Designed miniproteins, single chains. Designs and how they scored, part 113

Each design is a single chain, and the fold is of that chain. pLDDT is the mean over its residues in the fold that is shown.

## One batch from the design tools (miniprotein)

Design m3925
Fold by ESMFold2-Fast:
Structure m3925 (fold): chain A 90 residues (1-90)
Amino acid sequence: EAEELLERLVETLRELAALLPEVADQVTDELLRRQARDLAELAKRAIEAGILEEALAKTREEYRSVASPEQLALAERALELAVEAARAEL
């Protein structure tokens, strides 16, 4: 059920991205890493299922249509940290 996993991962990433800008001036790398840990388990499953690149591409496409450049940058940062954490755990 790779499509179900993909949809859940994309939605979770979108929800996280929507929250980041509320405290953007207070959000540090440490806080982003903490939030990204919630995504690490889903990222691990996406890596194991071979859909990580597809999930990232779809998430970025979703963000481009609704997010400001600043929001998109924070979302991309969270995605990078989540993937990094997932790969370190595998």
Scores: mean pLDDT 63

Design m3926
Fold by ESMFold2-Fast:
Structure m3926 (fold): chain A 78 residues (1-78)
Amino acid sequence: MSPAERLAEDPRLLTGLMLGAIAMSLSNKPSLSGRELIEATGMSPAALRRLVRAGLIVRDEKGLYRPEVARALELATE
């Protein structure tokens, strides 16, 4: 099953990605900690991990997270 199909089957993953992107836009930060993302979006740690596994959110070497909108679009057109 492709990541796009998983996203389509789990609307919560798409919602989490959109809320993450919105939270980052509002905070004027290029990246957020996992706790900041969870508090800003209300998603669970399990949901955050699923978004990272789907490649929709990227964790950098500092442990900070950012939404990968370009990757999400690529996966949606796969």
Scores: mean pLDDT 62

Design m3927
Fold by ESMFold2-Fast:
Structure m3927 (fold): chain A 60 residues (1-60)
Amino acid sequence: NAQRGANLGQAVYDLGLASEEAAKAGADAYAKTGDPNAGAQAIRDMGEEQGARAALALGG
C-alpha cells in the first residue's frame, strides 16, 4: 500500500532515525512490495541501520 509506505517513511524521518532520501527509498520499496523487510533493506542500502530497524518495527 503506497499510503502505508509513505506514512512509515515519514514516521522514521520525523523520529530523526533516517535521512529524507533513505526514508523515501524505504517508503517506495514498502509501497511496491507490501513488505516491511524490503523497506528496511532499502534504508540499510543507504547506510542507515537505525532507520532500517525503526522501519521494520513500525511496519511489522
Scores: mean pLDDT 75

Design m3928
Fold by ESMFold2-Fast:
Structure m3928 (fold): chain A 72 residues (1-72)
Amino acid sequence: SLGKQALQLKQQGDYLSAGKLFEQVGKINSTWSDGSASFSYHQSSQSYELAGDLERAKEMRRKARTYFEKLA
């Protein structure tokens, strides 16, 4: 699965690739699962931050929060 591949990339230090894959998983999950979308965007944010891409990390944190708030 894409989520498993993203986690493996993160564990190997391929943070930019991991961030991109978690972002794609978030987009896929956003159509039917707010909780899964929130989690995936959160992982994407963390991965982008580790890669030094602070702008994309902030955008992914915003998306994660948006989907998390839909659960309330």
Scores: mean pLDDT 86

Design m3929
Fold by ESMFold2-Fast:
Structure m3929 (fold): chain A 92 residues (1-92)
Amino acid sequence: MTEEDKKRWEEFQKRVKELGEPEVLAEELREYLLKLGMEEEEVEKITEWVRELATARLADPSAELSAEQQEKEKRLIELDDELAKREGLYVG
């Protein structure tokens, strides 16, 4: 991960907090990934991870994530960065 990837994820987390609903974010992400042609089972897994992590962060934004949750977060950041580069959605 680059420093920019971490900043993009931080902005994403801020947007999640602003929306106030992890379920809304998960649903938007699911629709987006399905539109990109990702496998349904993989999309479901990813959206579940997002819902889990967003819920944890909204409940306690200062809480330290478990090693397992950190790995899931890392995978999501990598996916988000790849999608951002492809779509040009995030400009540093």
Scores: mean pLDDT 64

Design m3930
Fold by ESMFold2-Fast:
Formats: structure tokens, sequence, C-alpha cells
Structure m3930 (fold): chain A 59 residues (1-59)
């Protein structure tokens, strides 16, 4: 169980990091591209939250 929790936490951190990178990219992108990058970042954050919820359920 501890290994599975650690893997979920690591996945959560990686997804959050990638979402942050997309948000930074959106800041310097054209107005036409920003909504797509924000949508992608939000989806990664949703997946990170889901991984966090699964990790808590395994404790």
Amino acid sequence: MDKEIQELVDRMRELARRAGELLRQARTSSPEDQPTLWQQANELMRQAAEAADKARALE
C-alpha cells in the first residue's frame, strides 16, 4: 500500500508540474491559443486531484 500511495503522490506532483508549465506557456501565447492551454492545464490539475483522492483512500 505505501508504494502505491507514493506512486500516486509522485504522479500528482508530475501532473501539477506539467499543468504549471502549460499555464506559464499560456501567459506568453496568442489570445487564440490561451483558452486551449488553460483547458489542458485544468484537465491535468483535475487528474492530479483525482490521484490525490486515490492516495488518501488507500491510507
Scores: mean pLDDT 82

Design m3931
Fold by ESMFold2-Fast:
Structure m3931 (fold): chain A 80 residues (1-80)
Amino acid sequence: SLPSSDFEEFLERLGEAARKLLAEGLPVRDVAQLIAREFREAFPDASDEQRREAAERIAGTLPEEHREEFRRLLLEYLLR
């Protein structure tokens, strides 16, 4: 099991990265793929529940206009 504090801190960093990439004009799909890759490299053994939590929490840090699309795409890439 991952320590909750380390997991939370990493998700916060991924949220910051996603926000910066979106601000630079990258498509939501490309940002979701990149963030999913970073998560998988850091937590290769994460449970499906942890992946769902990651998608919700990272998406929750984004502007509302991108939030739902990003959450859906990120979850798709994290689960497969």
Scores: mean pLDDT 84

Design m3932
Fold by ESMFold2-Fast:
Structure m3932 (fold): chain A 84 residues (1-84)
Amino acid sequence: YLDELRARIAATPDPEEQARLEREIKRVQAYIDLLEGLKFMAEKLGLPEIKKIADEAIQRIRAGEDPEKVFEETMKKIAELVEK
């Protein structure tokens, strides 16, 4: 998905559309980076269930699902796990 967005930037002559696509790539990458950080911290803290949930969320975003929706669903699942 991100590679497809980068290819679209290279193909478009419109600088406003390029800026919009660059903002979308940055937005998607920011959600992935946040989840990668969560996954890394979960591994260090010995929270394998949270690591698995974060990994599944990253895979969904990389497959082209809405990063905001995936992130919200992921945070809800983690909150439910923490409430014991």
Scores: mean pLDDT 78

Design m3933
Fold by ESMFold2-Fast:
Structure m3933 (fold): chain A 93 residues (1-93)
Amino acid sequence: AAVAVAEATVTLSKEATLTVRAEATARARVVLWVDGEEVASLEVEAGASATASVKLAAGTHKITLVVAVLEPGRARATVSVDGKVVAEVEAEG
């Protein structure tokens, strides 16, 4: 398996929705951490996409995005806040 990690810090003036979207050519797992807590875990099938959304309060948040490819292939995940991309990572193995 191959693993890739992206980290970002986002500052929100008001409550917002954080969305993680993942696409994979091989079976993959995507995990989203916010402020040291796991908030989403996605299993992505080969050739498929998966999405999860989490509400975040106003303030500064640390985001950690982990993508693991479980079979030979590629997976990519993107994290957006109210439509703005704040983190993106790709793993290939």
Scores: mean pLDDT 84

Design m3934
Fold by ESMFold2-Fast:
Structure m3934 (fold): chain A 61 residues (1-61)
Amino acid sequence: VSEEELQKEVDEAMDLLLIGVAVLAVKRGVPLEEAINFLRSVPGVSDEVVAEAEERMREAL
């Protein structure tokens, strides 16, 4: 495996963890808007990841 492949796997895992944390937060009563704004404030998070997190957070409510 190349270092580039490992970096991609790490980035993908981080995106999944951020989505999971956001979903857990809204299940615990954090407002959806606040969770979305938090994700947008995280460096390196793409609009696509934020959109996926929003859909999963809405499903979890």
Scores: mean pLDDT 78

Design m3935
Fold by ESMFold2-Fast:
Structure m3935 (fold): chain A 96 residues (1-96)
Amino acid sequence: NLQRALERFRQASLHIAQADLALDRGDVERALEHLDLAIGHLQELKELRPDLEPLVDELIALLQRAREALEAGDLEAARAYLRATEPVLQRIAEAL
């Protein structure tokens, strides 16, 4: 089960990084795709590691706010929410 949890976290982290890169290129559609994929992997991580639920929920909430900001056309707010994921990602990585 540890191997699956690590893989879900790796996939989520990759997709968050890809969403940020897509925003740097002005590709909102690709950013939304990557945010949805990251949220999916994080939901699976919560099932595998219920002990991490509070941290994973914080991360999902930030990604969901970034997604909502992008749908509203607010790229500045989306970038701020993505930046806020960095300390939460670090805390999850340390707890894995």
Scores: mean pLDDT 90

Design m3936
Fold by ESMFold2-Fast:
Structure m3936 (fold): chain A 92 residues (1-92)
Amino acid sequence: SLREELEKKLEEVLSDPNPSEAKLLELSRLALEYAEKALKEKDVEGAVYALTVAGYVLELAEEHNYSEEVIEELREILLRVQELYKKTREEV
């Protein structure tokens, strides 16, 4: 499932002392895909999980001084995940 893929990718990033920019972007994009699925399925818990992962990835990138370009892309992805989360909550 997409949730299992997201959890596995998060574990890979968490176990890597220096994850590549490509890994961070891949994890963040996967969180965005999961947020889109959560909206379609009206899955608020799934939307919260996607938001948590996207937020974590941005925080990790900012704390460890990744490139400005990567941080900006991760920030844009997080904003989109936040919008999807808000819409999922409105589908009560």
Scores: mean pLDDT 87

Design m3937
Fold by ESMFold2-Fast:
Structure m3937 (fold): chain A 85 residues (1-85)
Amino acid sequence: MTLSREEIIAAGEEVLADPSASASTKQYAKILIEAAKNSPSLEEIEKAVAVKLMELVPAADVDKALAYLKEIGADEAWIEAVKKA
């Protein structure tokens, strides 16, 4: 299932508004929203998210970043793009 740009932004903003979300999950949501707002296509959003998550997330926390993508409904292609960065 492929998320639209607007659905990606909405999902990220919903996570930021969730009081039960961890600080790490909210940080991933901020990265995702920024990537979605500044990228012209879904493919460019995937690349921007993969790069930003791998730069800002410690190696030990990569699994948490991937879990966040699953929580917002990212498909296997999105998860694979993040893993390849």
Scores: mean pLDDT 66

Design m3938
Fold by ESMFold2-Fast:
Structure m3938 (fold): chain A 100 residues (1-100)
Amino acid sequence: SLEEFLEKVKEIFELIDEAIQRVKAGEPLTDEQLKELIDKVIELIREVAKLAGYSDEYIEQVEKEIRKAYEESKDPLETLNKIREIVEKFVEDLFKKIQE
């Protein structure tokens, strides 16, 4: 349902935004905590994408982009900002597909 999609999308953004606020407040975010957050975001994206009828190849591509952002980023804040942008694009594409 649309309500189920909206709740999962909200959860993804809340996880990322809470982590961004924590880092900006000077609270340490360990590499293990960052990896755990990334894994949770990827799992939620997979659930939303499967419900929307996206292919496994598309889901794998989004996962690869998120993992690449982590590997190529200088610090946790840069990683989180890049992941947020990837998620924003994914959600924008998702809602455009649903409205067509």
Scores: mean pLDDT 82

Design m3939
Fold by ESMFold2-Fast:
Structure m3939 (fold): chain A 61 residues (1-61)
Amino acid sequence: MLSDEEALRLAERALPGVEQLARDLPSSRTAREAAKLLREGVETGDAEVARRGLELASQSG
């Protein structure tokens, strides 16, 4: 599992792509949920929320 700093950095890097995926696949609840969790984790610095977003992002593909 990622460290807190690694999870937040990966979430920052993944966020634009996952947000684009959610826009391109509006029927994908998982992609939208992943984008929202990644955004929340990055904005609040909450590594646990960022990890949940990353896990959902990996499952939305």
Scores: mean pLDDT 79

Design m3940
Fold by ESMFold2-Fast:
Structure m3940 (fold): chain A 74 residues (1-74)
Amino acid sequence: LTAEQKELIRRKLVEILREAAKELNLDLSDEEIEEIAEKYAPKLIAAVEAKDAEAYRKINLEIVEEMIKKGKEK
């Protein structure tokens, strides 16, 4: 993947997480959503480059857990 493709994946992840937070009524700020995207985008990119569907699924579960955790943090 090129640098441009990696940035596109990160940007798309931010959009997806923002929509998910809104849909699930999680109290997450834009800054928190961007932080989660920045943390997990490299991991998702690595799984995509490796064509590792199992790693990709595992990382998505970690993202959901992080969103719930941050939404419940004070």
Scores: mean pLDDT 79

Design m3941
Fold by ESMFold2-Fast:
Structure m3941 (fold): chain A 93 residues (1-93)
Amino acid sequence: MIEEVLNLSKEKQLKLLEQIRDKAEEIVKDPSASEEEKIKARIVAASAELAILAIKEKASEKVQNALIENTMKLVLEFNNEEFLKIIKKTIEE
């Protein structure tokens, strides 16, 4: 999964990271989410936004890939079905 994301075009990587950020922000605002889930979602949102910034500012490939990989690791550890659906849809498009 992480390797497939790293092999996506920059345009698809940016779209994926924006969708991950937006979904994480939804979890932060969800009154049914636990405080632990909200903290994890805030970390995911912050990581995704930093990766988006690195792509938009044309940081080195090494920096871009490290931030994308870190964001993907956080998403996979979160084990949220909606994040997995977003990733799968972007890879399959």
Scores: mean pLDDT 84

Design m3942
Fold by ESMFold2-Fast:
Order: structure tokens, then C-alpha cells, then sequence
Structure m3942 (fold): chain A 85 residues (1-85)
């Protein structure tokens, strides 16, 4: 495998990781929202999901920059915005 092929593969892996991370955050948020008995608990579920998504997005963007994958950076940013809306 060439260094160029390795970087492309790293970018693809980061894109897949970002999609999985966003899906997991959404599923956990929805699970907590379904169990929430008060407006406070609903707010905490949303805040927890937003905080986790921001944490994961920051780490994935840093790795994407190291890999030189603009596509991975854009995918992470897109998924972050979708989750935070």
C-alpha cells in the first residue's frame, strides 16, 4: 500500500467513524428522551448528546486534518450540524 492510498483509506475510515458516532449519539439521545419523565430530564438528554457530539467531532476533525482529508472534515462538520439541530 502506498502512503497516498493509506491516507485515502484513513479519510474513508474517519468518514465512516463520523457516521457511526453521529448515529450512536442520536440513538442514545432518543433512548434517554423516551425514558424522560420531566422537561428537565429531556433538556439534560439533549445537552448530553450535544456535548458528546461536539467532543467526538473535535477529535475526528483533528484526525482528519492529520490525514489531510478535506472530505472527512466536511462530513464530520455536516453530521455535527445535523445532530446539534
Amino acid sequence: MTPEQRRELEGEVLEAMARIAAAVVKLERDRLLAKAKSEEEKKEAIERANKEMERLAERLIERAREAGSERAIREVERLREEVLK
Scores: mean pLDDT 85

Design m3943
Fold by ESMFold2-Fast:
Structure m3943 (fold): chain A 62 residues (1-62)
Amino acid sequence: MSLLVAVEATVDGKVYKGLGLVHGDTLTIRFEYKGETVTATVKTAQAVAEGDTVHVTVDVDL
């Protein structure tokens, strides 16, 4: 089962808007960071749902 959600990803204390795909217990997110497209996969347990938006903290290694 896959569900598309709005995501606010926090990187080094700064919030970036993107999209996420929920599949089982995993959330795959995509957002633009410093002019590059970042894709990260996290466990849904690390994400907080507030209304229609999911908040997650991501460590970016580009």
Scores: mean pLDDT 76

Design m3944
Fold by ESMFold2-Fast:
Structure m3944 (fold): chain A 75 residues (1-75)
Amino acid sequence: NIEKAKEAAIEAFKAVAEGDKEKYEEAKKKLAEYMSKLSEEERDKVAAAIANGGDAALKSPEEGLKVAEKEMEKI
């Protein structure tokens, strides 16, 4: 489940960078589903990676994707 949550989060950042609203909504739905199946510890790690990627995305969607990918590799 954690690998699926990581993949869904990265797909969401990729969709934002591509401007693909349908892909973004699908990725968010998958992310919410997979996150609900994680332990609290795993969920906190994925949420922290998403937050760091989100902060970077405020400057550039491309940087947000890069940060999210790097942070997810640590998990």
Scores: mean pLDDT 84

Design m3945
Fold by ESMFold2-Fast:
Structure m3945 (fold): chain A 55 residues (1-55)
Amino acid sequence: SSDAEEAGRLGRAASRAGSEEEAKAIEDQVVRHLAQGDERAARDAARAGKERLGG
C-alpha cells in the first residue's frame, strides 16, 4: 500500500540524516511493523524516527 512505500522512504531519510545506531533502531521498527502487515504503524514509526533524527 501507499503507507508501506511512505514508510520505506521515511526510513531511508532517517537513516541518512541521523546516527547509525538510532537509524538502525528506526529501520528495525519499520521492518517489524511491515512484516506484521501493519503498514500504517510502520509509516508512523518511520516518520517519528525521522523527526527525532532530522528535527
Scores: mean pLDDT 72

Design m3946
Fold by ESMFold2-Fast:
Structure m3946 (fold): chain A 75 residues (1-75)
Amino acid sequence: MEELARELFDLARELAQKPNITKNELESAYYLNLAARHLLRGDVASAIRYLQEALKLTEDPEIQRRIQELIERLK
């Protein structure tokens, strides 16, 4: 749980620090942070829901792939 939450915080930070970040990408980073916080509390169901929201807001194929991998690791 803590390791996965750390990966989500790192991914959110990486995305938020991108040059020319879009509103959707910034909102995606917000949902990644929210998912990480829920994982730290053991709330996997809410974390998956927030990861799905982040996935819908991101158009970067590499970020989408990384979010999808994290969702699969939580199932």
Scores: mean pLDDT 83

Design m3947
Fold by ESMFold2-Fast:
Structure m3947 (fold): chain A 97 residues (1-97)
Amino acid sequence: PLPQTREELAEALERIREATRRKEAETHDPKQALLDEIAALAELLLQLKRLEGAPQEELEKFLEEAKREYEALREAPLEELERAAARWEAEVRAALA
């Protein structure tokens, strides 16, 4: 289920964006929709790093930092989550460029 090519990663990014838009429209919990998007974007960037041959130590450090940020964002206001989601999306797009 994880994307294996840069093309599949780009498609996954657009699917995550569309899924988040639908969740925000259909749910009364926009914070959870944004948290789900951030988690999905972090997994996508982690998979891209794996495909590019990043060493295991770098992947583990990235995962630890992403998890730490996710826990902090769970208690953050909606505006912080919106900024974080936009930043994660920008990082994935930059990494795919």
Scores: mean pLDDT 80

Design m3948
Fold by ESMFold2-Fast:
Structure m3948 (fold): chain A 65 residues (1-65)
Amino acid sequence: SVEEALKLAREGIENDDYEKAYEAGIMLSKAGKVDEARKLAQEAREKGRYKAAFGIYDGLVKGTK
């Protein structure tokens, strides 16, 4: 669900966890929530959570295929 994807993305950002962020990015992409995922990736970058930001972007790209 979108709610689960957003929760997973938040956990990924808090821990700078690439894997959780990547999975969340895929889920959000498949749900058509690309703008939400971009906002989360921007938030991660602003917090210095670069692994999480990169994970979200990678997940978005993979989820569109």
Scores: mean pLDDT 85

Design m3949
Fold by ESMFold2-Fast:
Structure m3949 (fold): chain A 85 residues (1-85)
Amino acid sequence: SENDVQKEQQRMEEQMRELVSRMQELIKRISKKNPQLAKQYESELRQLRGEFRKALASKDFLKAARVMASMTVLLSELEYELKKL
């Protein structure tokens, strides 16, 4: 139903907001030691956010979930890069 679709979109948006918040925090910490690397990750995050928004606009929840999976991989990369600094 329309209500079920709307609730699913809201749940995915909430999960994405949490992922973005965590990634932005790590990028900010990386920027203190390596501003160029931080800008590269900001660009990747912006691209993934755009892809997620486009997937939701087309009601393609499978594609939106795949973008969220890519975000999780990027989060792991940010954590590893921060540990190296």
Scores: mean pLDDT 87

Design m3950
Fold by ESMFold2-Fast:
Structure m3950 (fold): chain A 57 residues (1-57)
Amino acid sequence: MSGGEVIARVALHENEKAGHPEAGRAAAEAALQTERDGGSDAESAKAASVMAKQGGG
């Protein structure tokens, strides 16, 4: 798996375990989209963190 895919899976799973599946889905999508746009693993992780806090927009 790519770094963005690993970050997306971790974000999804951890937020689901915390009882926030919608936040997990949004965080995972943000990580994958950042990777598709040519972002680094660090940028994907930051995007996932921001979206998790926003609860999926």
Scores: mean pLDDT 77

Design m3951
Fold by ESMFold2-Fast:
Structure m3951 (fold): chain A 78 residues (1-78)
Amino acid sequence: MPTEEELLAIYEETIATNPDRAARLTALAMKHLLEKHPGDFLELVEKMRKAHEEAGEPPEEAKELLAEMRAAVPELAS
């Protein structure tokens, strides 16, 4: 599993270099979450991933994170 520092570098590179607008907006939203939830980000992402894989519907915590992403990057919601 990459560290938070490694993920931050990946998101920053994606924002700067990726030609896909959706990928850049997603990276920007993930960077915002990482900066707002340092130390908890990797655990929250893993919980979201497992919920999606097992049930297709994220738990309440993941829904709150998605709402926060959409509030931080409104373009991602459209």
Scores: mean pLDDT 70

Design m3952
Fold by ESMFold2-Fast:
Structure m3952 (fold): chain A 92 residues (1-92)
Amino acid sequence: MTKKDVLRLLNLALAEGLGKNDLIDYILNNKLSEEELKDLFKELLEELGKQLGISREERDKLFEKILEIIENSESFEKFTEEINEVFTEVME
C-alpha cells in the first residue's frame, strides 16, 4: 500500500465523517497480509499523529498495541473488533 492510498482513506473517513468503519471495511474487502497490515497501521498512525496532534509516545504505544493484535489475534473477526477499540480511543 502507498502513503497516498492511506492518506486518501484517512481524508475520506475524516471529511465524510465515515470514520474507523471505512478502514475496517477496506481491510476486510482486501484481505491484507500481516506485513501489509503492519505497514498500513504504521502509516495511518503517522498521519493521524500529524492531523489530530497525537504525541510520538502515544503513537508508539498505539502501534505496539496494534502489533500485539496483529500477531496474537485468533481470527480476522477478533482482529477487526480489537482494532475498532483502538481507533475508537484515538478518534474521540
Scores: mean pLDDT 63

Design m3953
Fold by ESMFold2-Fast:
Structure m3953 (fold): chain A 74 residues (1-74)
Amino acid sequence: SVYDEAQAAARARLAELRARLAADPDTSLGEVREWVDREVAALAAAFPALSEEDREAIRIGMLLEAQRWVRERA
């Protein structure tokens, strides 16, 4: 389904974001939130058939995971 494909893409983007965070330990929580917002916008453009509800679910999941990584590095 479009949702499954978008979620798989989101997981790939999260892996890239995690690598970027590891390469730059000075990255702020605000910058991580901006990265997530940009990636969600890119996913919305790549999957125009994705519903607003599914988009929001992916955004929340990505944000929670990225925020967890910021906490773990501290």
Scores: mean pLDDT 80

Design m3954
Fold by ESMFold2-Fast:
Structure m3954 (fold): chain A 116 residues (1-116)
Amino acid sequence: HMEDKKAKMKEFIESWTELPEEVKQKAIEILDNEDIFKAIEMAVKAFVSHLDEETQIKFMALLALAIAALILHEGVSYEEIIDMLVNFKVGLILERALAALPELWPLFEELAKHFS
């Protein structure tokens, strides 16, 4: 169920105490935007559909946090984010977000080991 996945993603985001509250709240807001949520799900499934659902949910949460960081710290528009996601520029989103908010690095490292 989509709502069950959103609930798990929000819980995972809220569990990260080292991230700024403003970024976590923006990430939760992004997950409630249907167009961005679908674009995130599509992009994540393109790269990690072979991983378990729990890991996919964590990748979707990381991507929502990365997008929140870009919107808040770099002023990136929702249109630019959707364009990047539909063109599968997940690596560029993560690279830019890690530069804007280095506090994302521990979460990225936890998930990046699934790509080795």
Scores: mean pLDDT 79

Design m3955
Fold by ESMFold2-Fast:
Structure m3955 (fold): chain A 75 residues (1-75)
Amino acid sequence: MEDEIRELLRKAAEKAGVTLTDEELEMPFSELREKFRAEGRDDLAIAVSLAEGALTSENPEYQEALRKALEEFLK
């Protein structure tokens, strides 16, 4: 699951014109989100928040809904 969500986040960032490094992909979501906010990349900060929710939610239906929301960044 985490590898799939990290891959979706990487693709969302690439669509937004940013290539995530291996180090950034391994960062805690909270740190990665704050990094993007500090850089003025609110779009990527939102994508990180969706990825975190998809991994940490206790409800499988809610996890799937957040994953689908992250996939919307690929459009």
Scores: mean pLDDT 75

Design m3956
Fold by ESMFold2-Fast:
Structure m3956 (fold): chain A 77 residues (1-77)
Amino acid sequence: MEELQKRIEEALEKIKKDNPEFYETFLKNVEKAQKRAKEIEEKYKDVSPELAKQLGKDILEKETPLYVAFLEQLKAA
């Protein structure tokens, strides 16, 4: 997980250097989706922690599919 985090940071740094406007927009969209996912996880954690995590993941995939695909590619590499 730590190694994945480092790869994410390095990839984001390259994106920031190559296209800072896209990077700013991308981060804002990711932060918004993450906040929404956490709100759903918090709402449903008392019912099932596993269901809450799955619902949060579904929201991230629906609202920021490029970010989720990016993370999956880094995990697979």
Scores: mean pLDDT 71

Design m3957
Fold by ESMFold2-Fast:
Structure m3957 (fold): chain A 93 residues (1-93)
Amino acid sequence: DLEKKIKQAQEGVVHESEKLIEASKKVLEGKGSQQDVIDEAESLVIYSKELSELTGDKSVLDLAKEALKAAKNGDFKKAIELAKKAKEKAKEL
């Protein structure tokens, strides 16, 4: 069932986006590590790729890849902004 698979991938993107936001906030508060943010951003890319393959829409995947680049560059504020955009975009699909 394509609709059920899309819903599960959307929920995965939403969940991983929230985890990336939380990990990024922890680093900004001096409580987490950059590697934790990178790990969550990589998970977001995995779920976003699945959603892209199911829908043919690459917008969420593009945002997830930018969030991973921001995480690797230590730009945690940008990672939060991109994760929020990925979360909202996933809900629209």
Scores: mean pLDDT 89

Design m3958
Fold by ESMFold2-Fast:
Structure m3958 (fold): chain A 82 residues (1-82)
Amino acid sequence: MSLLERIQKAEELIKEGKVDEAFKIYEDIAKNSKSLVERITALSMLKKLNHPRAEELIRELMEKAKTPTELFYLYLVLKSKP
C-alpha cells in the first residue's frame, strides 16, 4: 500500500472516531519507512491528532535516531503545536 493510501485510510479512521487505529498506521510509517520525509510526515500527523502517545513515540524515536539530521527533524516535530 502506498504512503498516500495509508494516510487516506488513517484519515478515514479518524473521521469514524477510530483514532487509536489511525495512530497505529502512522506509528508503523514513522517506525518502518525507509524515507525520512515519510517518517517525519507521519509524526507530524500524529501530533495533529493530539494523541497521548504522540510525544512518547517521538521521544522514543529520538533516542534511536542514527543521524543528526533525523534527530533535528524529530525534535522539530516534538516542538510543533498539535
Scores: mean pLDDT 80

Design m3959
Fold by ESMFold2-Fast:
Structure m3959 (fold): chain A 75 residues (1-75)
Amino acid sequence: MEKKKLYEEGVKLMEEAIRRQARLSLETKQPPRSEVEELNEIAKRAYELLRKAGLSDEEIEEIEKEIIEKVKAEL
């Protein structure tokens, strides 16, 4: 159960970071540094949670790619 919870939290945070980055890209070509730093921290946290859930870096990259495509389709 703990691994499932880590996976769910990790995916949720990664999707949040990707969605926020996509919105910033639509609003401005030069997002505030503080927003970029916050997004980087969320992305790092997502990767840490997914690694703790037992995923390889390759599996995490595949999930990230799938979320990016999903977010692009919704924009």
Scores: mean pLDDT 80

Design m3960
Fold by ESMFold2-Fast:
Parts: sequence; C-alpha cells; structure tokens
Structure m3960 (fold): chain A 93 residues (1-93)
Amino acid sequence: DVTEVLRKDSDLLAEIKSLLAKYKKTQDLKYLEEALDILLKEGIISEEEKEEILERARKANPEERVELVDELLDEVEERLGKRIEEVEKKVEE
C-alpha cells in the first residue's frame, strides 16, 4: 500500500503543479480553485485555508501570484511528505 500511496501522491502533485502552472500563465482563478478543490478533497488543506488562499489570490499582482503558487507548492510537498511518513509508520507498527 505504501507503493500505491506514493504513486497516487506523485500523480496528485503532478496534477496540482499542472493546474498552478495554468493559473500562473492565464491568471484565471478557476485553475487555482480546481487545484484547491483537489487538495481539500484529499485532506491536504482545510476549507479555511482554501478561502484564505483564494482571497490572497484575488488581491495578488503578477509577482505576488508567482510567490503564492511557489508557497502553495512547497506546503503541498511538505504535507504529502508527512502523509507518506505516517503511512510508513503504520506499516512498521
């Protein structure tokens, strides 16, 4: 199951990166909303975090949008890493 979790998390990260890249290129909030909806569904972010990120994005200039995407990707990668560690811990127990 660890291999399945790693595969799913890799696919998820690739999808999120694709959506966030489209958001950076198009400046269309729909791509950010789709990425955040996936993250919420997967339990990586809370509904409060989604609303805060969307509000920040609405006020962001192009430079701030790049920073927001980079910060979000770093946070997602960190949280996915912790999720993998938790699964590995359960297998070892």
Scores: mean pLDDT 77

